# Designed miniproteins, single chains, continued (4): the designs that were tried, part 51

Each design is a single chain, and the fold is of that chain. pLDDT is the mean over its residues in the fold that is shown.

## One batch from the design tools (miniprotein)

Design m13757
Fold by ESMFold2-Fast:
Structure m13757 (fold): chain A 100 residues (1-100)
Amino acid sequence: SLEEAARLLKEAADLAEKGLKYAEEGDLKKAVELLDQAAKKVEEAGKIDPSGSKGFANLAASLKHAKELVEKDIKKGAIEAGAVAGLLSMSYSSLKIASK
């Protein structure tokens, strides 16, 4: 359901925000782990609601990109993680409205 997908996107946004914080602190391992967990939550949302599959695939890809950037360039990775967290928050809000 859209409500279940929205909940998973909220969890992903929270994880991405924590990943951003650890990236800013220079904790590469925790940042990467949190961004990976966020991507898995988005992939779970796509399995629950296949109608949103393209949007969920794009969000998961963005999280994986942020994860790769954190591994290569922590500062640039932190900026990308922040951008992705914002996208996840907006996507959560949109799905929450659509589910009503």
Scores: mean pLDDT 79

Design m13758
Fold by ESMFold2-Fast:
Structure m13758 (fold): chain A 99 residues (1-99)
Amino acid sequence: MEALLRLAAEALREAARQLELAYESKDLEEQNLNAARARGFVGAALELGKLNPEALALLEETRERAERLIEEGKEKGNAAFPEGAEVLREGARRLEELL
């Protein structure tokens, strides 16, 4: 279980990196690709943490907060993407506190 939660935290950190890349993107296609990759990494973190009820609850909360910011960033011109990245890093840190 410990190794899976460590991998889940790494997946959240990679998701955060993808949201930072979405924010720095110079075109809509690149922005959408990086945002989609971030969502993919969040999904991977949920799969890795799903057998631990505390981790799953934390990951679902983190996903819902990050998803709102991703949609806001896409609709309103990227401003929320750095905030989404910080939510994902906070989630990774809190997940590692369960180790």
Scores: mean pLDDT 85

Design m13759
Fold by ESMFold2-Fast:
Structure m13759 (fold): chain A 116 residues (1-116)
Amino acid sequence: GEGVEKGRKYGLEGARKGGAEGMGMGAAGAGRGAALAGPEGAVSGTGGAMAGIGAAFSKTEEEAGSGGASAGHGAGKAGKERGREGGKRGAREGGEKAGSKEGGEGGAKAAEAGAE
């Protein structure tokens, strides 16, 4: 019981923190995108960062996928990938913090479903 619920709660909080870190990495990707493709590269990178944040919370592919579609150009992909990785890591670490393997798996699955 309680260990699993705390694992899920901390998994979601970890996904949120991972998503926020992913947003920072997405901003760096946007900067590189701007250097390579001007303002369109920066916009795509920002979209990628937002998709990463969305993946940290989303349990549906539709919510995360819709945000990520606009980031499918040039360097924006880097922001999307970094955002997704941050969300997945945060969810796993948050789940493990509760000391429950099931909680950690639940958090990781939520982040992975949102990343698709």
Scores: mean pLDDT 43

Design m13760
Fold by ESMFold2-Fast:
Structure m13760 (fold): chain A 65 residues (1-65)
Amino acid sequence: SEKKKKALLALDAVFVETGVDAKIEVEGNKIIVTFKEKSPESEEAAERIKEIGKELGIEVEVFVE
């Protein structure tokens, strides 16, 4: 899906910019992001990722280990 590809590229940019470590899994039309720990940086990344999901119309779920 072109939409999933765009979302994954945008998510990669967020991780590069914030320096936050996260595991990414794709389930159908849903992207699952699991952060290593809860931090101000991971909270900022999570907010940006959720906005990307809204803009592209793709479901994003965020978890912390």
Scores: mean pLDDT 82

Design m13761
Fold by ESMFold2-Fast:
Structure m13761 (fold): chain A 80 residues (1-80)
Amino acid sequence: SEKEILKKFIELIRKVAEVLEKQGRTDEADFLRRIAENLEAAIEKGDFSRAKRLYDFAKSILEYLAKENPEVKKIIEEFK
């Protein structure tokens, strides 16, 4: 279902944040966790416009990170 896909995406964001934290990139990890929490809250409230914006924003960040961080790229590729 759509809710399951979004839930998996939130889990992916949190897994990437864990990798960044282990690499000492704590501020970036915290930033991603805040996006995940806001996306989760938007879904619970039925705020689809906010959820879409946060999803698109998080996706662009993950795509950027995958280009510069091989460990993040591996996590994204393996999460399917």
Scores: mean pLDDT 86

Design m13762
Fold by ESMFold2-Fast:
Structure m13762 (fold): chain A 105 residues (1-105)
Amino acid sequence: SVNRAKLLAQMTLGTNEIALAVFLRTTPASDADKRAEIQKALDLINEAIKRIEAAKSVQEIIDVLEETIQKLKEMLAASKDPDVRALLQKIIKSLEDTLAEIKKM
């Protein structure tokens, strides 16, 4: 159902938003480039949350998650910071697992 797919997507995106927000808060202001990378990922996840809230079909939810995963993979490929890379890998994995579960519906 659309409601079940939304709930799963929102729970995973919400968990990832919290993880990114905590990482940003604990990153020193002097690490401007690192903070910018984290903020970009956080903005992407927040945009995904808004799009999932507006979604009217399971396919729209799948499309948002696939686009978000692709953009996160591009960010991972461009990142040189090992902590940012580690968190992006965890986020990508959690979103891929959630996407696989939604596709079984």
Scores: mean pLDDT 92

Design m13763
Fold by ESMFold2-Fast:
Structure m13763 (fold): chain A 74 residues (1-74)
Amino acid sequence: SSGQTLGFVGMLTSITNNTSAELDSLDKETAEKVREYGSKKRDEALKSDADTASDLMFEAAGFMSDALKEAKKK
């Protein structure tokens, strides 16, 4: 349902905002890439059913987690 899709979009937005904010103090270039990537995945999720939106959210969360982990090693 659209309500479930909006829930996953909200989670994706929160993950993007939290990850990019943390990256802003570590690697500003990666922070900007995370914001752009999160925006694209959010737009895709908004056009998708709940199952696809969930998959996109988990995919994006994994990408962002990896980006933050790599930035913390620098």
Scores: mean pLDDT 84

Design m13764
Fold by ESMFold2-Fast:
Structure m13764 (fold): chain A 87 residues (1-87)
Amino acid sequence: SQEELVAEMEAKIAATKEEIKAAIDAAVRAGWSREEILARAQAILQEFAREMVPLYEQLSPADQNRVQRLVLEALAEVEAHIDAALA
C-alpha cells in the first residue's frame, strides 16, 4: 500500500542519514581530507536517490510533500554534522 511505501521510505531516509553521519565520523577519525569525506557522503546520497526517486514518483502529492520535507530535514542534519565534524 502507499502507507507501507511511505513508512518504508521514512525508515530508509532515517537509516541513510545515520549511515552518512557514521561514515563521516569514521572518515574524520581515519584522517580523510574534506574533499574525500564530501565525496563519500555524495556517493551514499547518489545510491539513495537511485533507489528512492522511482518510488517517490508513485506517491500521492500529500505523501510526496511529507517525504520531501523529511529528506530536506535529513540533509540539513547531515550538513550540520559535516560542518561540526570539519570545524
Scores: mean pLDDT 87

Design m13765
Fold by ESMFold2-Fast:
Structure m13765 (fold): chain A 60 residues (1-60)
Amino acid sequence: SARAALAAAKEAAIAALEAEEQRNVETMGRDSSEEAKQRAAQIGEARVAAAREAAARAVA
């Protein structure tokens, strides 16, 4: 169904965002303090959580 296709596309987009945020933290590892890496990880987690919440509301 169209709803199933849209839900799958949103999950794929969220997975891509998770991968990009993970890569950003890994890239920072050599040039950033532990505090900066932790903050970047928290921001990434918040963005993913917000995207999931928005997706859940959109299909309700």
Scores: mean pLDDT 73

Design m13766
Fold by ESMFold2-Fast:
Structure m13766 (fold): chain A 75 residues (1-75)
Amino acid sequence: EIYKLSPELAKFLGKEEGTLFEIRGAVRKYIKEGKLYDPETKTYNVSGTPLGKIVGKEELTPEELEEEILKKATK
């Protein structure tokens, strides 16, 4: 299914609409390339990143990040 993205999420992905596969893929790639995962706390440190601006938080778990990102996508 194709989701309409919030302005902030659309800017992050470079497009206004996307599938959950595309959204999850882009987020995971960004986290991996930025080395944003902390294995000690089991959280993503998104402070100062576009993801942090989208979700309004500096640190959150992978589950919390997915929930917050998906709140920015509507059917």
Scores: mean pLDDT 80

Design m13767
Fold by ESMFold2-Fast:
Structure m13767 (fold): chain A 77 residues (1-77)
Amino acid sequence: MDDLLQSIKQGTAETLRELAKTLDPDNAKKLLQAADEVENAKSGEEVVKALEKAAKQVPEMKEKLLKMAEQIRQMIE
């Protein structure tokens, strides 16, 4: 379980950092902050909450971030 959580955190944070490279500096900072929150998450629920928060802060990535959150919810249930 801990190994699965670490894989989810690493993969999600890496994806957020790659997406940040495609955005303007202000929106990139918000995704990088979300990536840090994901890496520091202690549960899958915290990873999902970080993605949902980022979706509200970066509207252009909202659909993609919410889809990622939904996929993680399915993996932890």
Scores: mean pLDDT 83

Design m13768
Fold by ESMFold2-Fast:
Structure m13768 (fold): chain A 83 residues (1-83)
Amino acid sequence: MDEIKKFGEEVAEEVRRRLREIGASDEDAEAAVTALLSGANSQNIGILRTLVGIARSYLADNPEAAEAVAEGGEKVEEAIKKS
């Protein structure tokens, strides 16, 4: 549904902003945001969880950044469940 794709884009933008504020590298932030957005666009919870897990692995040395990605993933998962 268009709504899930738009919401995924909004969540990805929020996560990108938070990762920038936390001081994650541009490369790691873009990789994590790309994985999250791809997961959201799939509209499949299993794929979303897998890609969020991969994104968190890029940020393993930065727990605040990993948490921001996890929170974004949870918001998208909840939106998919409600659709």
Scores: mean pLDDT 80

Design m13769
Fold by ESMFold2-Fast:
Structure m13769 (fold): chain A 73 residues (1-73)
Amino acid sequence: SLEELRRELERLLAEIDRLMQDPRLPESMKRRLARVRLRAIRLLLDPKATVEELREVIREGREVIREAREYLE
């Protein structure tokens, strides 16, 4: 549902914020996280945001979070 997607996106934002605080992450990765973060915030503030738009930013956010976590391993 739309509400479940919004909650998932809020959880991803919390994870992105945590990763961006990690001094071990390179600036290039932090820029990628920041771009996803900005898009996610804009969609959460948009009452007309579609399920498709939310799914796309969630997919992109999961991918960059995965890469950041792999880098920190």
Scores: mean pLDDT 88

Design m13770
Fold by ESMFold2-Fast:
Structure m13770 (fold): chain A 82 residues (1-82)
Amino acid sequence: MKLYADSAYKLADETKALGDQVPEIRDRGISAAEELREYADKLLEMEERGEGTIDEVGEVASKFDSAVGRSLRLINEGKALL
């Protein structure tokens, strides 16, 4: 279960690093990386504390999946611009 957070942090780092190389996506890359880290941290905190309803956890997980998708699209866009 820690594997998803580690993968998310690596994806966030890659998105930011690519944004630094590609000016066209820099601001979006930084925002996407920060959002991905935020939702990964929230999911970890909820899991460690055993807090939140199934609906609340599901909402954060849905936002996390959306953030992963945004980062992957930005990485693909940035690589196409290199």
Scores: mean pLDDT 79

Design m13771
Fold by ESMFold2-Fast:
Structure m13771 (fold): chain A 61 residues (1-61)
Amino acid sequence: EEGEIGLALKRAILDGDPEALERVHQLLGITEEQVERWRAQLEAMRASGEPGGPGIRIEAP
C-alpha cells in the first residue's frame, strides 16, 4: 500500500535489510527482480525531482 507501511518497506529494501526482504518474499511472494525494479523506479523519481512534467509518468492525469 501507499501508506507508511508500504513506504517503510520500500526503504528497508533500498537499505538492504535482509529480514525485511525475507519477510516480503515470504508474505507477498514478490521476486528479487521486482525489488530491483522498485529501487530503480525510486532512484529515477529522486533524480527527476518534481513529478508532473511531460515525460514523467508516475500517475499524472
Scores: mean pLDDT 58

Design m13772
Fold by ESMFold2-Fast:
Structure m13772 (fold): chain A 61 residues (1-61)
Amino acid sequence: SEEKLDRINDLVAELHEEVSKLTPEEQERIREEGNKLSKKTPDEQIAGLEELLARARELLA
């Protein structure tokens, strides 16, 4: 649904902002995981992006 696509776009923007603050090595790891999500359902993409965002925030803490 369009609502799910909007959420994916919001999560991608937030993830991009947080990931930009990480080391190049951590950026690469998260980018690889994010690329795998593009082949999944919208619900799985949302869940995966939320997990990556949480991981990025944990690394910045």
Scores: mean pLDDT 83

Design m13773
Fold by ESMFold2-Fast:
Structure m13773 (fold): chain A 57 residues (1-57)
Amino acid sequence: SLAEKIAFLKEVLPDLSDEAREFLASRIPDSKLAQVEEAAKIADREQRYAALGGLVA
């Protein structure tokens, strides 16, 4: 569900705003959540955000 995706994103991307997490949750399919978790491990903020943007359908 959307709420479960938002809760997951709050855990792995706590530095994002609630609005940004809601946007990502609405645009990234559940099948790509493992890729979101890997992208969240990228230390460089700009590269992390670029990788996350690539997961948006």
Scores: mean pLDDT 79

Design m13774
Fold by ESMFold2-Fast:
Structure m13774 (fold): chain A 86 residues (1-86)
Amino acid sequence: KEIEELLERLRELLEEAGVDKDTQERVLKSFEEAAKENIEETEKKLEEWELQLKLRNAKSDEEIIELLKKAGYDEEEVRREIEEAK
């Protein structure tokens, strides 16, 4: 059931990212195979992809900072990186 939960989360992420259904099914199949070999590593990858999608959809620097801070990044370091990227 754990693998099925990860696959459902990935499906939702791919839909939010605007990935077409045929590509979604190919990605889901590869992800399921990876999860069967190492669930922990696969879940960490999914969490990173979910974070990247949230960052892409963030509407403000403050939203980006909050997302990265929740993921364990230092707020001051993130603020500096954002300013340097401008």
Scores: mean pLDDT 76

Design m13775
Fold by ESMFold2-Fast:
Structure m13775 (fold): chain A 78 residues (1-78)
Amino acid sequence: MEEAIRLAEEAIELAKDVDPGLAKSLRTVLDALRSGDVERAIALAEQLKRVLTYLAEQGDEFAAKLLPLVERILELLR
């Protein structure tokens, strides 16, 4: 859990000055993790993974950079 929280915080720091919308989505994942709502954190991270995958396929280099962090969070929660 602590490692997943750390990765979410790291992803928010990367996103906050680049994409406020992605930063907001990452904050909802972090809030779920901090509240211990693992099921909600997984659901929100899965939705974010789909969005990031789509954006990366469209050539968004920043989305491509965030995608591995979100995938690692999901691995730690499973």
Scores: mean pLDDT 83

Design m13776
Fold by ESMFold2-Fast:
Structure m13776 (fold): chain A 55 residues (1-55)
Amino acid sequence: MRYRAVVDAAWRVTLYDADGRLVEETSVASPDELAAALRRWFAAGLDEVTLDVPA
């Protein structure tokens, strides 16, 4: 199942499932914290996450 992580302009990360439901919202202060959140989600059993970052 595909998950989607959306990073907004304030660096809040919102994780959505394949149905577009909110799963988790977290704040990150750096790209390293974003990478740590992604690793945590994969360790929890997520197999695929699409990452959308602000332009």
Scores: mean pLDDT 76

Design m13777
Fold by ESMFold2-Fast:
Structure m13777 (fold): chain A 92 residues (1-92)
Amino acid sequence: ALARAQQVLAESRRDIELGDAARAELNKLGKEAQEELEKKGIKVSVREARNLRESELGKESQKKMSENSAKRILVAGGEAGRMIAERIEARL
């Protein structure tokens, strides 16, 4: 039924977006931004680097989060999980 499919999609999306993968990706982006700025001779904290890079890497971070979300759903749901993952990627 359509209602059941929408519920499963919403639950999967919420769990992934609020899960460890999203938090790990934000921490990774902050550290990578700090390293890149240090290579340019700019010494900043991880938080400052993260704030600066988030605006520049909005599209890239969204892509990495989408890839992580898709990978997690594929592990859990096989072919059905793949369809859900592709739909989430298209929206993120």
Scores: mean pLDDT 56

Design m13778
Fold by ESMFold2-Fast:
Structure m13778 (fold): chain A 88 residues (1-88)
Amino acid sequence: SAEERELLIQTLRSLVERLEKASEEEQKKLLKSLISLLKTISKDMDKEMQEWVEKKIKEIEKLLEEGDLEGAIKKAKETAEEVIEYLE
């Protein structure tokens, strides 16, 4: 629905904005929330977009495992922006 799409877009934008201003500990929590939301949204997408989001989430998770929090945040923000564009 239009209402659900608007809420998802607003939630994604809010999480991205908060990631830029947050402390390192809060960034890790926000990033996990963003990954969870992206996984949920991807289930209702077309196959090509779903596979793209799943690939990006794996890349983000790998960066986190390697201790590259800045790289993980950058990729998560880029992924969220593409998802927002898809929903609009």
Scores: mean pLDDT 85

Design m13779
Fold by ESMFold2-Fast:
Structure m13779 (fold): chain A 58 residues (1-58)
Amino acid sequence: DDDKKAQDILRQSISDSDTYQEVKDLFLKQGKKAGISQSAIDKALKKIDDREAFIEKL
């Protein structure tokens, strides 16, 4: 399922990046390369934004 693929790519992007900007950049690159749907990409990006709001405050 595209949503599950997006989540797996997101987890890998978080592991390979030092900043949230890098996570977003890497995720967009890898997600587009993997051919996942735009709706799954948008859903995962919203998850990154929610996570960024938590960690930027810490």
Scores: mean pLDDT 71

Design m13780
Fold by ESMFold2-Fast:
Parts: sequence; C-alpha cells; structure tokens
Structure m13780 (fold): chain A 64 residues (1-64)
Amino acid sequence: SIDDRMAAIDAQLDKPSLTRDQIDQIDTDIGIMQIQAAVNKASDATMARIQALADRAAAIRASL
C-alpha cells in the first residue's frame, strides 16, 4: 500500500550514511508515488505526507 511505501521511504531517510545515489533513487521513488497517489485521488493529507518525504529528501541532498 502507499502507507507501507511511505513508511519504508521514511525508514530509508532515517539512515545516517545515505549517499547521493541513494537519495536520487529515493527521489525517483517519491516522484512515482506522487503520480500514483494523484491518479488514485489520494486525500490531501496523504499528498501532504508524500510532499513532507520529498522535502526531507531534498534537505538531506542539500547536506551532501
């Protein structure tokens, strides 16, 4: 489910030693998830949670 995918991505973002390549893959996965959520007419709350993951990934990338 999308909730399981969000939890998995959140757990990956908690890792202290993420590489740029790993963050790029996570960004790709988040992008796919945003498209799937939009097509499936996910709630605004779900879309906000996915955006929060994207923002967190962007912050980690900026620190690399």
Scores: mean pLDDT 85

Design m13781
Fold by ESMFold2-Fast:
Structure m13781 (fold): chain A 92 residues (1-92)
Amino acid sequence: SELKKEALEKIEEAGERIAGFFESSGNLALAELVREESEKIRELVEEGKYEEAAKLAREAAELFRSVGAPEELVKMYEDVAELLLKVKEEAE
């Protein structure tokens, strides 16, 4: 699926950009958490668990917003969640 490929690319980009933000501010533990959450979302997508992946992406977005990630970067994770729900519809 073209949408699945796009979702995987966007998960990686969102993870890198948010982790990079926290690394640049010296918050290495938060950067590690971002990478761990992105990897979990990727694993769920690889397993075809698109709804679970979308839920985790939304939860991650909310968490990272609460700890000071810029809204632009948080929206990348929200966009991933919306895209994953479209991947689920296409897979049916």
Scores: mean pLDDT 84

Design m13782
Fold by ESMFold2-Fast:
Structure m13782 (fold): chain A 63 residues (1-63)
Amino acid sequence: MSDEEVQEMIHQVQGLYDALPEEHFSQEVKDKVIKLIKEGRFEEALPYITFALGLAGGKVRFS
């Protein structure tokens, strides 16, 4: 991925976590996910993103 694409993904993920209650995601967890994305470790970041989406939509999928 390009650096621009990575930055856009970080922005989207940050917005997702900012929309969720702090009791479900601490700032430490949010920072860890953003760091994984910055390091190109998308596979490791994906479970956290999927879990956050699951909380927002009430559904989590394992693929």
Scores: mean pLDDT 69

Design m13783
Fold by ESMFold2-Fast:
Structure m13783 (fold): chain A 94 residues (1-94)
Amino acid sequence: MPSVEELWEEFLEELKKEAPELEPLVERAQAHYDRLLAAGRDPAEAVEQALKLLYILAQEEEKDPEVLKRITELIRRFSKRLREALEAERAAAE
């Protein structure tokens, strides 16, 4: 299975492809993720916090309900994949 970092990078590329106008929000979320990793935070926790920031930024700055709906669905889909990947890694480790 891909790593948490690979899943996060794949998600950001999918989001840029679906909504290129969101690139500044994606860059802000990526910067927050990088900052958390530099501070010694767990990669899974860093991804979760960066996703929360991205969701908040999308809610505040995206005014098209259909675009926001697509972003929310992509975040939900990624959150499910991330959770399943973390559960699989945990099961394999124990």
Scores: mean pLDDT 76

Design m13784
Fold by ESMFold2-Fast:
Structure m13784 (fold): chain A 64 residues (1-64)
Amino acid sequence: SAAEIARLIAELKRAAEAGASPEELRRISDQILALGADGERLDRAGVGALTGRLSPEEAARVAL
């Protein structure tokens, strides 16, 4: 669901800001993709969320 993807995008953003390993970031990203997010859209949405241009909820809508 969009809400669950938004939660995981928020988790990914927090993990990245905390300096999590590439392996941890990939694990969260793989969970988002498993929920039906499009990989290319997720890449764009992830950049938007990390730069503060998109909320996690807005990023989830872009990724679907």
Scores: mean pLDDT 77

Design m13785
Fold by ESMFold2-Fast:
Structure m13785 (fold): chain A 96 residues (1-96)
Amino acid sequence: SEKEKLQELFTKVSQELAKFNKLLAEKEKKMSEEEKKKLREELAEKYKELVKEIPPTSEKNELINLLKLALWQAKKFGAPEEYIKLLEEAIEELEK
């Protein structure tokens, strides 16, 4: 079913997100406190921008915004192309 396909897609996204978060944590350990602060501020501002475009009035809209935030972060930090494509596919499927 379409719902089962979405669940499989989200399972893959979750697994790849966990792997990427481990890599990101290693990169963050090498950052200065000022660089970490700037990253947190950039993430907050990006999420605020996304919420302005797509109000989080539903669980679906909130998930779309969180996936778009993850996509922005993945592109910024040079995540594997496979993970970027997986995030883009998940966003496209939810926006249908």
Scores: mean pLDDT 80

Design m13786
Fold by ESMFold2-Fast:
Structure m13786 (fold): chain A 80 residues (1-80)
Amino acid sequence: SPERARNEEDAAGVIHTFEVIRESALADPRLSEEQKERITEVTERTIREVEAVLADPDATGEKIGAVWERGLEEIRRILE
């Protein structure tokens, strides 16, 4: 369905964004090894969560957005 295709595009966008966040964090010499490890864990978990949402036949853009927002909030807290 068109909605399913949109959800797949939205999920791919979340995955790509978190892969970029991880790459940027690992390349940043100002971040501690602990911060880099925590960011890696958050990015890997967020990607798994969005894939799990997408695998659910009741997947919605709102559910995908909620996973994205939670992941970003966790990254922000690590960077404090």
Scores: mean pLDDT 87

Design m13787
Fold by ESMFold2-Fast:
Structure m13787 (fold): chain A 59 residues (1-59)
Amino acid sequence: SEEIERLRAELSRANMELIGVAVLKALGLMPEEEAEKKLAELQARADEAEARLAALLAA
């Protein structure tokens, strides 16, 4: 299913970006407020993609 492949790609991208932002935050290379905002946005995208993927796989 193209939709499943797309959601997996979206989830993978969001998770990679989350790791990157978390590392930059931990190293002090990104302002705390900016990092927290980006982490929240990326986590929301990951959660949405994961929920949609789970629903499709359960059907």
Scores: mean pLDDT 85

Design m13788
Fold by ESMFold2-Fast:
Structure m13788 (fold): chain A 95 residues (1-95)
Amino acid sequence: SEVDLETAKQLLRLLVGQLSPEQREQLLEALKEASKAPVEKIRDALIEALRSLVPQLPADLHPLVDALIGTLETLSPEEAKKLVDYSIEIVSSAL
């Protein structure tokens, strides 16, 4: 839904703001790989990209990633594609 997409965008912006430059570069690379997936697989690819970052994050950021992943599970494939494209723009701008 539009509301879930907007929630995911807000959670993503909060997460990106808490990342180090090195973590932002790793996330950007993972997002670029996720963006190569077919539309039907983009949501799963994005979730895997976010989960790959978790071991490098402070424990206090884990609930934020979990909330973002939970919101992604509610998105349609088309909404997940929009979120990946938005995420690449936001992370690239933060570098």
Scores: mean pLDDT 84

Design m13789
Fold by ESMFold2-Fast:
Order: sequence, then structure tokens, then C-alpha cells
Structure m13789 (fold): chain A 93 residues (1-93)
Amino acid sequence: MEELLKAAERLRKYTEEAMKDPSNKGAQALAASAAKGLAVMLEEEDPSAREAVEAARKAAEYFEKAAETGSKEDLEKGAEYVERMLRLLEELL
């Protein structure tokens, strides 16, 4: 649980940095990596958290697309999935 909360906080921070500057491909790549790591942790600790895992995976996919293409729409979708995942995590705590 403690490591999961730290991972969620790192993802939030990188998402905020990516959203502040859509040209910051580094922040987008870090957000994608953090979302992937969090999805793995969630799947291992709580197999019933399927919606949170799926949201984290979708966030990673959209941040990777944004980092590659510079798409603001993909960046916004990534952030929406992070918000959804964080709400689901709050319900699990």
C-alpha cells in the first residue's frame, strides 16, 4: 500500500508537469512509465482493482502517443485516465 501511494503521487506530479507544457516530451514519457509501473503494482496487490489497472494502462498508452506525436488530445486523455485511476484508488483505501 505505501509503495502504491508513492507511485500514485509520482504519476500525479509527472502528469501535472506534462499538462503545464505540452512540448515537454520528457514529462510525458515519465508519466507513461509511472502509469505502467502503477498498473503492475495494482494488478499484483489487488486483482479486483481491474478498473484502476485498466485506467492506468490507458493513461500510459495516451501519454506515449502524446510524447511521440505531440497530440494535445492524447495528452488530455492521458490526464483524464490518471484522474479516473486516482479516484478509484481513493475508493480502495
Scores: mean pLDDT 81

Design m13790
Fold by ESMFold2-Fast:
Structure m13790 (fold): chain A 64 residues (1-64)
Amino acid sequence: HMTKEQAKRFLDAFYEELKKANLPEEVQKKVDEIRKNFDKMTVEELLEKYGEVVDLITEILKKS
């Protein structure tokens, strides 16, 4: 069970990894928007948005 602070730290770490992996700016921008709206989201909403990012990455990798 994840706290809101743990979810934020996880999202921040995930974003740093995405930046280092040289993934498309589209993916990085989507994560950045989630981070900017962190204070307005519940933990459940953050995890849902994180899942959307993972899905987007999966689709991009499959098409590459």
Scores: mean pLDDT 74

Design m13791
Fold by ESMFold2-Fast:
Structure m13791 (fold): chain A 98 residues (1-98)
Amino acid sequence: ATITVTGDAGVTVTFEVTAGADSLTATVVDTGGADVTRVLLIVTYPDGSRESSVGEGTSATLSGLAPGETVKVSVIVGTANEADSTGASEPVDVTAAP
């Protein structure tokens, strides 16, 4: 799944979210010119519970998903220039591999 998030300075960062059997990985595929230093991956489960994982650099991975589980995924980007840092992206539905 592809997620885009835009910071206050108007820089748009593009992510690819890859589903494993028990994990999700969000990876930056286009920085939009931002110096990306951190990724926060936020998962909201169908029961409304939330988990997060922090990756230093351009990717974050969250493990412990059930096979075939569908969750809502949002990302937040931390950057060296704080003006380019983002709030939470619009959530997208992602299904873990069966």
Scores: mean pLDDT 76

Design m13792
Fold by ESMFold2-Fast:
Order: sequence, then structure tokens, then C-alpha cells
Structure m13792 (fold): chain A 72 residues (1-72)
Amino acid sequence: SPYARLWADALEEAATKVSPEVGKLLREAAQKLRDGAPIEEVARLVMKALNKASDEEYQLIVDALNRAAVAA
């Protein structure tokens, strides 16, 4: 889906701006989206990233996802 690509790109962009541990989970979520994995797998990885994120990282991730939602 073109929308899945937009969401995956947003997650990969956010991954460059956060700690390696959080970024790894966001990149895994982006790859799952590109591979057409079930949304439940993607959501699980994003939730793990958000749970490990600092307040600043949390806001960066949420802003990236909101931007992708508007673009989609």
C-alpha cells in the first residue's frame, strides 16, 4: 500500500532521531509495514518503542506518525 510506505518512511525518519534501542524497534516496525505484515505486529513494535522512549523521543515518534497520517 502507498500508505504503508508513508508510515514506514515516517518510522525510519523518527528512528534516526532517537536512541539506538528505540530506533531499532521503529526500524523493525517500518520493515514489517514494507513487508505487508499484520498491523498487530507493527503496533506491538511501535508500543515497545514508545514504552522504552524518553519523553522527548515519545514526542518525536508521535509527531512523525501524526505527520504521516495527515500525508496519507
Scores: mean pLDDT 83

